# Ledger of designs, part 90: designed miniproteins, single chains, continued (4)

Each design is a single chain, and the fold is of that chain. pLDDT is the mean over its residues in the fold that is shown.

## One batch from the design tools (miniprotein)

Design m15316
Fold by ESMFold2-Fast:
Structure m15316 (fold): chain A 78 residues (1-78)
Amino acid sequence: LEEALRAAERALEAAQQGDLESAIEAAERALKLVEREAPENYSAIGALRTAIDALQQGDVEGALEALRRAIEELRRLL
């Protein structure tokens, strides 16, 4: 889960810089790691899926909010 948290943090930083491609890649990596290691954590998975959808739509503000929620949920698992 530490790798998933780091991937989510990288996604947040990339989104803040306007690098949506890197943000999507990092968020998708975080999602895959959470689905593998904690598939029952619907809150973290849902937040990461919301972030990816927002990034794909160019909704940076929505993506930042969803990524912050995902990071908080992942921190609760550590």
Scores: mean pLDDT 85

Design m15317
Fold by ESMFold2-Fast:
Structure m15317 (fold): chain A 56 residues (1-56)
Amino acid sequence: LPRLAPIEPKNFEEEIRISLLRMAHGAAVAAGLSDEEIIELVREMAEKLGVEVELE
């Protein structure tokens, strides 16, 4: 199961964006999406939010 790597926010705005990304990841996992679907969803959300992410 792909996990979101620990991210240290540079400022409060980025902290909010990272929190939204973590919520999206958690929702995808809870919905029973495949590893590939989770990766695609998280990457799309990260791009929309302007956050750089690493998946483990």
Scores: mean pLDDT 74

Design m15318
Fold by ESMFold2-Fast:
Structure m15318 (fold): chain A 100 residues (1-100)
Amino acid sequence: MEEAEKLLQKGKEAYERGNFDEAIKWYEEAIKLAEEKDPKSRLVAEAYLNLGEAYFEKGDYEKAIEAYQKALDRFDPNSIEDAVLAIKAATLLAIARSKL
């Protein structure tokens, strides 16, 4: 998981610089590596949420919706920490759907 966390961080840094194409590449690598270890992990959920945000910023709302849905499927509804991220994902999903 440490390697996937590092890739997720690189994606976030690219996103903060406005390089959404680079952010997407790092998030996809983080997802691939994290899913190989635990496809239901919170890290996979967070990586999909960040991937969706990067697609949204590029105006690719259909891919953003897909990524947000994959994030929501992986959050634990009984976890307070995951509840905050799930609310964010659900809100962004609704906004992305409104753009179609």
Scores: mean pLDDT 84

Design m15319
Fold by ESMFold2-Fast:
Structure m15319 (fold): chain A 93 residues (1-93)
Amino acid sequence: MDIRPLTDEEIAKIAKRMANGEKPSKEELLRIAVTRLLNDPEFVKLAKEDPEKALEYAEKVVREIFENAGLKPSEEEIKRWAEEVLKRVLELS
């Protein structure tokens, strides 16, 4: 799964598709999470200073993004994806 950050152009395209009633893919939803958290300086600081608390926050963000898209991920999936998102944010920050 490619969870690299979204460009502004990619964000605009996804937003337009969602406005037309299309659901984003799982990969696009995780890329939204990476982009959101990478652009949050408070989260990036937390991820470097307290990775455990950063993981809890990432789980909340991933859950919110997927539920807002009308998807019902399991708790195990949320934790796994949040770990991947956190790892990617740390690699890019």
Scores: mean pLDDT 83

Design m15320
Fold by ESMFold2-Fast:
Structure m15320 (fold): chain A 85 residues (1-85)
Amino acid sequence: MASLEELTQKIEEKSEKPFEALKTEEDFEELEKLIKEVEEWLKKEKELFEKLKVMSPELEELFEKAYKKIEEAKKKLEELKKKKE
């Protein structure tokens, strides 16, 4: 049981990684790759759950929150790139 709890934790951990990296990482290329990898992972997981017909409103809201975090990380990365060049 608790597949939703396990998925919630995994999504939160994955969406948090870009923000942790933004605090300590100096390589913008590595940050961009990390953001893209997390975004692609979230997209594939969402498509998988939709295909399996196990998507719930709670799970859908969780994916939306994760996508918002990724969009915020992208904006912060763009701001950091602008400051450098």
Scores: mean pLDDT 71

Design m15321
Fold by ESMFold2-Fast:
Structure m15321 (fold): chain A 85 residues (1-85)
Amino acid sequence: SEEARELLEKAAEALREGKFEEARELAEKALELARREKDALLEAAARGLLLHLEGVPREELLEEQRREAERLREEALEIERRLEA
């Protein structure tokens, strides 16, 4: 459970850094350990992360990250506009 949780935390960190292959490998290891330990919550979390990574083409995952970055930029610009108001 603790090992599987640590692997999921590392997978989430790798995903945040745009390291999709590393995130997949870590999530797969976490899923295997969660299944062996009968931890339904960690298994569901690992399956969810893998479904996201495997269900969406790599190009589309990069596109989604780019859109999220654009949203954050728009939010920052709105804050700047309010400060200058």
Scores: mean pLDDT 71

Design m15322
Fold by ESMFold2-Fast:
Structure m15322 (fold): chain A 69 residues (1-69)
Amino acid sequence: SEAAVLAAEHDLSEVVEEARRLGQEDIAEKLEELKEKTIEALRAGDYETANELGREARELLEEAKRKAE
């Protein structure tokens, strides 16, 4: 679904931007790679992989918040 791709691109772009604002550039780079993989999985109709990558992105954002005092 094009709507699902647009939603994922928006949401994951915000997650990447938040990690950068927290000064966690290495985590932001990993999140950007996960964003690309998630969009590729959605375009391929692989919703299971997209969902798994989304969970990994949430874990990385939580790690970024923990490292940023």
Scores: mean pLDDT 83

Design m15323
Fold by ESMFold2-Fast:
Structure m15323 (fold): chain A 70 residues (1-70)
Amino acid sequence: MLPKTKEEALELLKKVILKYHEDPSLSSLDGVEFLKRAKEIKERLEKEEFDEEAAKELVELAKELKVPLE
């Protein structure tokens, strides 16, 4: 499901990064593009207010990598 808090979104981001390291072929992004996108999502999620659009982008990336969303 979509993360509702910064903590949930950052935990999902960790799982996405770990899954990409395990099997990068599951993603349409090359390593450089993946790292850039992960960094942009992380920076947006670390802002004062919860960025729901960044969380949605993270969920889409998680779906490509077949990370369980519960």
Scores: mean pLDDT 76

Design m15324
Fold by ESMFold2-Fast:
Parts: structure tokens; sequence; C-alpha cells
Structure m15324 (fold): chain A 74 residues (1-74)
């Protein structure tokens, strides 16, 4: 996780990476509690945040992949 977080911060910025990490942590806790619906919602929020940060930085391939993942999960 730490290595992934550091890599993510290098790509999308520290503030956006921290927001994504927080949402992923909340999703993990929801899944551990058996609330899979809430876990899915939090994962979608994390991916949406990632897509916005990638778009802001001109990372078109990453942004497109994140948007595609959101659409397929709906």
Amino acid sequence: MEEELAGLAALIGEEAAERVAELLEEARKAAEAGDLEKAKELLLEAVEELARAAEARGMDELAEAARAAIEKAK
C-alpha cells in the first residue's frame, strides 16, 4: 500500500492520492464489516477521484481507464 500510495502521489499529486487512499481504507473497512454495497460505493468514489486527478494532469489513458471502470461497475 505505501509503495502504491507513493506512486499514486507522484502521478496525481499528494492531496488527491490521500483522498483516494482514505476512500479505499473506508471501502476496506466496509467490506470487512460485510457491507459490500457501501464498499462498492466507496470504491467508485475513489476511482472517480482518481479519474478527475488524472484528467487535471493530462493523463488521458489513466483517466479513460478509470472512467471505463466506473461505467462497467454501474
Scores: mean pLDDT 76

Design m15325
Fold by ESMFold2-Fast:
Structure m15325 (fold): chain A 62 residues (1-62)
Amino acid sequence: GLIDELIEALKAGDYDKAQELAEELLKGKSEEQADEAIAALIEGLNNKDYEAARKGVEEAVS
């Protein structure tokens, strides 16, 4: 899914692809959902916890 693709792009250091996937994932979501998803992604990346990042994004966009 899009979240798995986003996490893989981030692991690969492909930030251009990660940005494109994030924009597609957040399309049609509220500002609050987008902010929560981005916050979860940043926190997970800072901690090298890709599973926490993935879960946080899933919860935010649900």
Scores: mean pLDDT 79

Design m15326
Fold by ESMFold2-Fast:
Structure m15326 (fold): chain A 56 residues (1-56)
Amino acid sequence: GPFSGFIRKEGKKKGLSDEEIEEIIKYADDMLDRGVHPGEVRREALRKIDELAKKK
């Protein structure tokens, strides 16, 4: 989806696994498919990246 490159870059920078990154990409694409505003999708993706990074 439109955020896949962004999520991969930020997720790798924060030490997420490839599996965690792909799950966040899927989550973002599902939100876009549901008509959620792109700005809100971006913020939710960053929030999930930060939550997963804190668990490491």
Scores: mean pLDDT 83

Design m15327
Fold by ESMFold2-Fast:
Structure m15327 (fold): chain A 85 residues (1-85)
Amino acid sequence: GSLQARKERIKARVEDVIEKAKEILEKSTDPFIQKVAKSVLSLAESILAFLDENPDLPQSALDRIERMVRAAEKEVEFAEKKIKE
């Protein structure tokens, strides 16, 4: 159904955030950037676990999770930009 397709898209976005956060941790020696990346990684892994443990999530829960994922994506973009500066 549409909700299952949405959940799979959210999972893909979360997995992308996890990959990027891990890459930032490998490339950055800045303690602040490392702290940001570790925080984002922890949040993204928690979201992925929650999605896997809760198959019957309503649209309202997916809306909240998408907002959290969008915030995590912005933190990753910030950290990536700072590594390039």
Scores: mean pLDDT 87

Design m15328
Fold by ESMFold2-Fast:
Formats: sequence, structure tokens, C-alpha cells
Structure m15328 (fold): chain A 61 residues (1-61)
Amino acid sequence: DPAARDARNVEFVKASNRAIDALQAGKEDEAERIVDEAAERFGLTPEQREQILESLRFAAA
């Protein structure tokens, strides 16, 4: 269902933006928690979770 896919993408983007905000504020533990919660919700592997967190750290720098 395209609508369900789009809604899921919107939630993922929101989580990513919240994690970037947390990293920019120096709240690394909060950013990791947000990424962990998103990884569980979207069925990401541990490798994908680490790659996303690293990408968000680069975006926050």
C-alpha cells in the first residue's frame, strides 16, 4: 500500500530529524535511543542501525 509506505517514510524522517537535533544539542544517549526505537519499529538489522547512527552523526556535525 503506497499510503502506508509513505506514512512509514514520514515517521522515519521525523525520527532522523529528532536524532540529529539531539546530537547537535550534545544529547548522544537520547539520539541513540531514538535510533534504537526506530530500528526496532522498522525491522532494521544491527548493521543498518549502526550505519544510520553514523550518517546522522555526520549530518549533525
Scores: mean pLDDT 80

Design m15329
Fold by ESMFold2-Fast:
Structure m15329 (fold): chain A 101 residues (1-101)
Amino acid sequence: TTYIVADVELEVTGHPEVAEKAAEAVGRALERARTHGVASPEEAVRLVEEALREAGLEITESEAEATQEGDRIVLELRLKVRDPETGEEAEVRLRLVLVPA
């Protein structure tokens, strides 16, 4: 079973340099999810977290909630990230609507 990303809301706040790195990393993860689909909401979370770590960011807080709404899943993800080189932080808030392919 594969899910397609039907809708995306992304908000990134905090220190500008860390927020920019986080936004780019999340953008790459979302591009992958849109191109290939995801097998589960948990895979979508993993793709985002892996992309943030690949960008050199430390994930200090992670909250994910998946809610079934009819035939779709609404995934809400909140992450706090830190740049270990500078100690500066940013917050990522992501809402995804996943629909069965």
Scores: mean pLDDT 87

Design m15330
Fold by ESMFold2-Fast:
Structure m15330 (fold): chain A 100 residues (1-100)
Amino acid sequence: DVVVEVEVDKPPFVEIKEPGALKATGEVILDRLREIREKYPNLTPEQQKLLEQAEEEAKKMIEYAELALKNNDEEYTEKAYEYAKKARELMVELARLLTS
C-alpha cells in the first residue's frame, strides 16, 4: 500500500470490527467517491472502473453492516469488514492513479 499525503489518498479506516463504525465508514467512503467524481470530471476508463468498483464494495460494506445491526450477527460484521478492506484497497489504487 502506498501512503499519499493528499486527502483523497487517506480513505477512512476502521480499526475494530464494529457494525455501527463499519456502516459510518462506508458512508464516508461513498461521500469521498462522490467528491472524486465532482473534482475529476474527466476520469480515464481505468480510473472510472476503480471508482465504480470502490462504490460497489462500499455499498456492500454498508449493506452487511446494516444486516449485522438488525440481526445482531457477527457473521455479517465479518462480511462488512471484508468489503471494507476491498474498498480501501481500491481507493488507494484510485488515489495512486489520480496523483501520479
Scores: mean pLDDT 77

Design m15331
Fold by ESMFold2-Fast:
Structure m15331 (fold): chain A 67 residues (1-67)
Amino acid sequence: SEETRKKAEEIVEEAHRKALRAVIDGDYDKAIKILEEAKKKLRELGDDESVAVLDRAIEDIKALKEK
């Protein structure tokens, strides 16, 4: 639904903003945790596509952490 889509979009935007702040601070574990919590909310909404977007972001942050 449009309501579900709007809510999912807001969850993704907020998670990206918070995770970016954590990455800038060098706290990669915090950034990953923020995105994992957002994924849980998106799964509750049934938005598998947005979950996949956040999975990619988590992989990117893990790559930065493993440098």
Scores: mean pLDDT 85

Design m15332
Fold by ESMFold2-Fast:
Structure m15332 (fold): chain A 89 residues (1-89)
Amino acid sequence: GDALFAAGLKAIAASNYDQAVALFQQALKIQGPDNVDALVNLGQAYIKLKQYDKAIAYYQQALAIDPRNISAQSNLLLAQSKKKEEEAK
């Protein structure tokens, strides 16, 4: 519910990204898989964890539901760019 989503945002603010992932995944189970805000925040948490493939997947899911989500569009490009940078090392 909304309490799990709020707890996930607080976990991100505290840089507890693994905890944020767990809380947003629980929010998706309760609020439904089409919660665009939870999908976008999962993507952001995975960028911070440097798990760019997972971040890309969640942003693609968000854009499949809401193609005009500016945050998902911008952060998808960021995640793809960071993945290419890590693959070049």
Scores: mean pLDDT 85

Design m15333
Fold by ESMFold2-Fast:
Structure m15333 (fold): chain A 96 residues (1-96)
Amino acid sequence: MAGLDFPADLPREHVELWGEVADDRTVTLHVRLRLERMSREEAVELLDRMADALLASAAAEGLTLLRHERPSETKLVVELETPEGHRVRVVLEVVE
């Protein structure tokens, strides 16, 4: 299985990352940005930078971009397909 690594150039101090397996066989990766040490505007800018870095990393790993949605300024959802045909959903969100 191809692994999607967390980009080393992103600030990890304010990031929570975990994986979840959904009933539909989709692996969901959650990335949360905590607001305890930054403004909401700074967190949204960081979310955008993390999204760009994750999409670049996914492209480098040969993953196919299936969907790219921004349901709100504080939430981004990306769906990717591995070369083996597995679906990976990445949810990036700002939380308090």
Scores: mean pLDDT 67

Design m15334
Fold by ESMFold2-Fast:
Structure m15334 (fold): chain A 104 residues (1-104)
Amino acid sequence: AVEEARAKIPGIVEETAEALGLKPEEVELVRRLAEALLEAREAIKRGDRARAIEALREAARLLRELVERLEEKIAKYVGISVEEVREDAEAYLARLEALIAELE
């Protein structure tokens, strides 16, 4: 359920912060991204296209910033290259942009 998903965000953020060795400003970026993605999901479920588009655009913006700041930490944690992290992020961003276009 959505309330259960929201209640889990602090735990997920804390676990990610520990795993990646995140600084406080980086933890806040992960939290904001998680909340934007959850808001997009809820807006889609409600049929609120305008709110879904806003939340997806915010998620895309936050994801770009997160990759720029954390690409090396993510690569080290996952055991892949920085270039592969960038490729995966670009693929996910393309999916978000396609979903925004479908909702417009």
Scores: mean pLDDT 77

Design m15335
Fold by ESMFold2-Fast:
Structure m15335 (fold): chain A 96 residues (1-96)
Amino acid sequence: MSPIAAAEVLEATDTKATIRVTAAVAAKATAYASADSDPTSGTQLGSADLAAGGSATFTITVAKGETPLVQVTGANGDTSVAGGGKSAAPAPAPPA
């Protein structure tokens, strides 16, 4: 079961990303910058404890080649990762 109810990238640049996560269950959210898109190889930058339905917003500063990730670990031990699984800046809307 995923401990993440919702995850949104609010802002992404070459040097930082702002990611909001909402927990489906009581959970701990931890922010990482990782060269391999794997939180276990990355540097832990911050954490927040979330109640069921609670939200946390992380602003993650990244070095060249690093990916911003938020790992959410539920009270049941389930873990999910949000934010860094896709290339920074998805395709913009076409111009008018």
Scores: mean pLDDT 69

Design m15336
Fold by ESMFold2-Fast:
Structure m15336 (fold): chain A 60 residues (1-60)
Amino acid sequence: LPKADDKADRAGAGAYTRAADAGASPEEIAQATGEGVLKGGASEEEARGAMEGALRSLTA
């Protein structure tokens, strides 16, 4: 998005960091990231992309 999805991006990144700090599994961290993106107001498609990106990053 032109506004760089500020709220959705921050919500997703925050959820990712909190889940990782809590010792969650890669799948749980990815799910938390997608959930955060949705809470930030992004679409279901954006949330899925965020989850896939998080999983890729964590399993690389």
Scores: mean pLDDT 75

Design m15337
Fold by ESMFold2-Fast:
Structure m15337 (fold): chain A 69 residues (1-69)
Amino acid sequence: MKEEVEKLKKLSEEYDNLAKQYFNKAREAIKAGDYEKAQKYMNLAQDYKTLSGKYREEAEKLEKEIKEK
């Protein structure tokens, strides 16, 4: 199912973008001396990065299965 692969790839990209956004927010919070906010944002970034990786691997696995003869 090509549409399912595309959906998983889009989800992976969306979560990767969210992870990057929250890593950036965490870095800015550290610069501002707000370590509590920095920790919160870094935890969110890590969670989104994990989700992004999970959906990326699932998309790659499904895409390989579709290409097999």
Scores: mean pLDDT 82

Design m15338
Fold by ESMFold2-Fast:
Structure m15338 (fold): chain A 57 residues (1-57)
Amino acid sequence: SMERQKEIERLIASVRALLAQGLVSEEEAARMIELAREGRLEEAERLGLRAVLAAAA
């Protein structure tokens, strides 16, 4: 659906922002984008949360 495509686009934009802030690695960002493009948004979000928490530790 168009709504799902917009969710994917927003997640990818968020991943780019996290990468620019140094909160995720290039490898983590690439995996999150792959998961998002497959429609696996929950898995992409969980990966991002774990990465950000690890960076903050």
Scores: mean pLDDT 85

Design m15339
Fold by ESMFold2-Fast:
Structure m15339 (fold): chain A 57 residues (1-57)
Amino acid sequence: SKTDEILRERVDRAREVAEQFEKKAEEYGKQNPELADFYRKAAEVAREQARLYEDLL
């Protein structure tokens, strides 16, 4: 269905966002530990959003 197509695209996008946040956490780890921690938590939120979209499929 059209809804399934939209949900799959949102899952993929949320996963990509999570990967980008994890990359930023790694980059900032030495320079700014607080910002690195923020990006790790942001990645977890993005992964949870992907799971919520998957649960609707």
Scores: mean pLDDT 87

Design m15340
Fold by ESMFold2-Fast:
Structure m15340 (fold): chain A 84 residues (1-84)
Amino acid sequence: PALQRPSPRVAELIREAAEAFEAGDLERALELAEEALRLAREEGDLLGEVAALELLGEVYRAMGDEEEAERLYEEALALRAAHL
């Protein structure tokens, strides 16, 4: 079966979070990525959930929280392996 693309709003939030991350605005990146994760989970958007988890992991690593980053990456990998 064909995998669904991320919802337009989830994809937009992920893009905005990634742009904030590249700009060094870690707090904004965190806020937007958390919102993307919440919305992806509400909508059942597995692709969006994985992307948001991976981005949150990068943000937490940049903030110096390596253990939280590893947890988020492991959750993203588990979802990708099981569903994607």
Scores: mean pLDDT 82

Design m15341
Fold by ESMFold2-Fast:
Structure m15341 (fold): chain A 76 residues (1-76)
Amino acid sequence: LGLTERETEIAYMLTQGLTNKQIGEILTLSEKTVKSHVSSIYGKLDIRSRSELVAYKDELATQMVQPLVDAVRRVT
């Protein structure tokens, strides 16, 4: 996909329905930093919305480590 590891983690969490605030809490990042990464992800994938990102859900899931998947489950 051309995403960095952090961008891949954030993109995955977006496809799971997490807010920028929840993503920041899981990754120990500020909401502003998460928003910057979301903008970069959208630019790299040439998409404009979270609904378009869902098309990448399966691809993103294959790159996730179990601890991150478990963290997402706690907030979804």
Scores: mean pLDDT 76

Design m15343
Fold by ESMFold2-Fast:
Structure m15343 (fold): chain A 53 residues (1-53)
Amino acid sequence: SSITEEEVRKLAKELGVELVSFDKKTNKVTVYRPGMPPSVNRLLGDEIMKKLS
């Protein structure tokens, strides 16, 4: 099954991060959490995609 934006949004909410963007074609997600370095936000996005892949 293809990953849905709703699944990404639900998991991001569970992890306490804001969903900035999701690209269905590339399965790339960008998330943001205040006070975290950009590298940590990138790892969180990658973790979300890994769990849903």
Scores: mean pLDDT 77

Design m15344
Fold by ESMFold2-Fast:
Structure m15344 (fold): chain A 78 residues (1-78)
Amino acid sequence: MLEKAKELLKKGEKALKEGNLEEALKYYSEALKLAIEAEGPRSPLANKAFANLVHVLLEQGKTEEAQKLTKEELEKIE
């Protein structure tokens, strides 16, 4: 599953470069899920997927959603 998560991160980066924020969000959220399943929520791959997901939400102007996601991830690892 690690390779699948890495592939999804690359697809998300491509979508972001093409200006497709919704598609980037989809790929980064799936990559985060797979990274957590493979390595846990405090892993380097999960951290990268999470950071990219927050970045896309901020690019969409969804500041409140980005803050909520950050809070939820902190609650999962506490």
Scores: mean pLDDT 76

Design m15345
Fold by ESMFold2-Fast:
Structure m15345 (fold): chain A 88 residues (1-88)
Amino acid sequence: SPAEERAREVIRLLEELRERLRGRDPELAARLEEQIEVLRMALASGDPERIEYAIRGTIDTLRTLAAEHPEWRALLEEARARIEEIAA
């Protein structure tokens, strides 16, 4: 479904972001892994509404993380903007 394709693209972006942060901020990388798992569970459900809700939750999570981690704000905001484009 279109929702499942969007979720896979969002997961891929978060996996790339997690890899970039893994050696530099392990705590932030772990929080991204938690959000990736939320998206994987939503994708496994096959429910488009649950998938869209999880994608919207990812946008909110990245906004919160950008506020909590000023050193990574630009990187996190770029990822959020890309996900908002996918969700549109």
Scores: mean pLDDT 89

Design m15346
Fold by ESMFold2-Fast:
Structure m15346 (fold): chain A 67 residues (1-67)
Amino acid sequence: SRVEELIEERVNKSGLLTPLEAAQIISEVLGLPFDVALQIVIEEGRKLGTGLFTKAQVLELIKRLQG
């Protein structure tokens, strides 16, 4: 899917995404302003206790925001 393609383009060597990379994907997929997407990602990172995201975590977040 296009979402999976965007994640693949931005994944780092560890298979993890930075908050900026995750926010850019969410902004592009959901049509949100980048600053709004970044705030959502920062809040999700606080809940998960992490500064980096897996592809699965980003996909789950997108699915949650769409539903």
Scores: mean pLDDT 78

Design m15347
Fold by ESMFold2-Fast:
Structure m15347 (fold): chain A 86 residues (1-86)
Amino acid sequence: KREDEEKAKKALEHMGEAYRHLGEGDKEKAIEHLKKAIEYLKKLSNPPEKAIEYLEKAIEHLKEGDIEKAKEYLEKAAQALEEWIK
């Protein structure tokens, strides 16, 4: 229970860093943090599949150069993760 809460918190921290780097135009750093967030979420005992799916979509859009779509999916992932934590 505590370990899952800490991993989910680490995923949220990396998602926040990704959003900050997107605001700065740093796609490479944003992708790095999104991948770390996915790694933490996948280590949960019952992984939030929707949050992971949205983060993977954010990475796909960043690779295509679509920062606005990436932000949209990152926000959807954050909402899905917050609902999962509650």
Scores: mean pLDDT 83

Design m15348
Fold by ESMFold2-Fast:
Parts: structure tokens; C-alpha cells; sequence
Structure m15348 (fold): chain A 70 residues (1-70)
């Protein structure tokens, strides 16, 4: 959906600004709004990278696992 894609883009912008917690919220919104495997895969991968920046390695690993299933 357009809303899922907008949330994904917002997350990427926040991540570039170093706003990792806000980026995670935006990527979570993209995941909740999307049923498209391509958008879901990218949102999980980007959220995992943001979790890594915050040292949340277990949450990052879980999101990489979800992305790998898509």
C-alpha cells in the first residue's frame, strides 16, 4: 500500500538522521500496514539494521530471520 511505502521511506530518512528509535517505529508501521512480501522483507531488514545500531542484537537477529522467510 502507499501508506506502507510512506512509512518505509520515513523510517529510512530517520535512520539517515541517526534517529534509530523513531526509525524502528516507522519500520514497524510499514510491517503492520503491508502484506507485500517485498515491502515486508525490506522493512524487516531495515529495522534489523536500526536495532544493530542500538545494540539490540537479539531483536535484529529475529528481524533478519523474518526477512529470510520472505
Amino acid sequence: SVEALQALVQGQELKVEGKYEEAIEAYTKAIELSSDPAILKLAYQERALAYEELGQDELAAKDYEEAAKL
Scores: mean pLDDT 89

Design m15349
Fold by ESMFold2-Fast:
Structure m15349 (fold): chain A 61 residues (1-61)
Amino acid sequence: SAAEAAVEAQYADDLERNIRLMENLAKREGLSEEETQALIERVKAGMEARKASDLADVAAA
């Protein structure tokens, strides 16, 4: 649906932006590659869970 497509597009944009922000933060804070990857994976997991919840709400409407 158009609503589902809009949710997916928004989350794709937000994910790309947040990954860039986390990479910049990690570089500024002097995090290791392992710490940076762990941080990015946590952000991805949280965003994927929220996206799934939003898509379920759209499907229920």
Scores: mean pLDDT 82

Design m15350
Fold by ESMFold2-Fast:
Structure m15350 (fold): chain A 63 residues (1-63)
Amino acid sequence: AAVTPEHVPILAGFLEHPDRNTAHGAAEALAKIGGEEALQALVKALQSTNENARNAAAFALGK
Protein backbone atom coordinates (compact mmCIF):
# COMPACT_ATOMS: atom_id res chain seq x y z
CA ALA A 1 0.00 0.00 0.00
CA ALA A 2 1.09 3.59 -0.64
CA VAL A 3 2.29 5.51 2.41
CA THR A 4 2.35 9.32 2.70
CA PRO A 5 3.76 11.75 5.32
CA GLU A 6 0.19 12.45 6.48
CA HIS A 7 0.11 8.86 7.79
CA VAL A 8 3.04 9.43 10.22
CA PRO A 9 0.77 10.05 13.29
CA ILE A 10 -1.30 6.91 12.50
CA LEU A 11 1.86 4.79 12.02
CA ALA A 12 3.32 6.17 15.29
CA GLY A 13 0.20 4.84 17.05
CA PHE A 14 0.74 1.40 15.50
CA LEU A 15 4.26 1.23 17.02
CA GLU A 16 2.58 0.49 20.39
CA HIS A 17 0.19 -2.09 18.88
CA PRO A 18 -0.05 -5.40 20.85
CA ASP A 19 0.67 -7.33 17.62
CA ARG A 20 4.48 -7.39 17.23
CA ASN A 21 4.29 -7.77 13.43
CA THR A 22 2.02 -4.70 13.16
CA ALA A 23 4.47 -2.64 15.27
CA HIS A 24 7.41 -3.75 13.09
CA GLY A 25 5.49 -2.97 9.89
CA ALA A 26 4.68 0.52 11.17
CA ALA A 27 8.36 1.15 12.03
CA GLU A 28 9.48 0.00 8.56
CA ALA A 29 6.86 2.24 6.91
CA LEU A 30 8.09 5.23 8.97
CA ALA A 31 11.69 4.48 7.95
CA LYS A 32 10.65 4.34 4.25
CA ILE A 33 8.82 7.69 4.50
CA GLY A 34 11.91 9.21 6.12
CA GLY A 35 12.12 12.89 7.00
CA GLU A 36 12.17 14.68 10.34
CA GLU A 37 8.65 13.79 11.58
CA ALA A 38 9.06 10.05 10.88
CA LEU A 39 12.54 9.99 12.47
CA GLN A 40 11.25 11.82 15.58
CA ALA A 41 8.41 9.27 15.91
CA LEU A 42 10.93 6.38 15.80
CA VAL A 43 13.29 8.07 18.31
CA LYS A 44 10.34 8.69 20.68
CA ALA A 45 9.36 5.00 20.34
CA LEU A 46 12.87 3.97 21.51
CA GLN A 47 12.07 5.70 24.85
CA SER A 48 8.57 4.16 25.13
CA THR A 49 7.50 1.97 28.05
CA ASN A 50 6.04 -0.39 25.41
CA GLU A 51 8.51 -3.19 24.53
CA ASN A 52 7.06 -3.74 21.03
CA ALA A 53 7.48 -0.04 20.22
CA ARG A 54 11.11 0.01 21.46
CA ASN A 55 12.05 -3.19 19.56
CA ALA A 56 10.35 -2.10 16.31
CA ALA A 57 11.96 1.38 16.37
CA ALA A 58 15.42 -0.05 17.16
CA PHE A 59 15.11 -2.53 14.27
CA ALA A 60 13.99 0.16 11.77
CA LEU A 61 16.69 2.67 12.86
CA GLY A 62 19.41 -0.03 12.78
CA LYS A 63 18.56 -1.02 9.19
Scores: mean pLDDT 76

Design m15351
Fold by ESMFold2-Fast:
Structure m15351 (fold): chain A 96 residues (1-96)
Amino acid sequence: MEEEIKKLKEEANKYYIKASSYSLRAVSYEVEREVTELIARRKAEEEPELREEYEEEKRRAEEEARRLREEALKLKEEYEKKAEELEKKAKELEEK
């Protein structure tokens, strides 16, 4: 049935959109990490006595950004797989 195939393709597209959203979030966390590193480096140059403190703050922020990025990438992969499964099912129905 043509309506069944259309519905599967529409659901696949919705999952691709969700995957793209999480992909963008992962990039955002990576940018946040880079900005934090640059700020910490500049502060350490301006106040060498506090270098160890800034390195610790940087390390904590980098670890948090890494965890958030990892989670976003996992969700991206899960939604991409769901979309691919729906597309394959739609193609199988078209071959009938």
Scores: mean pLDDT 82

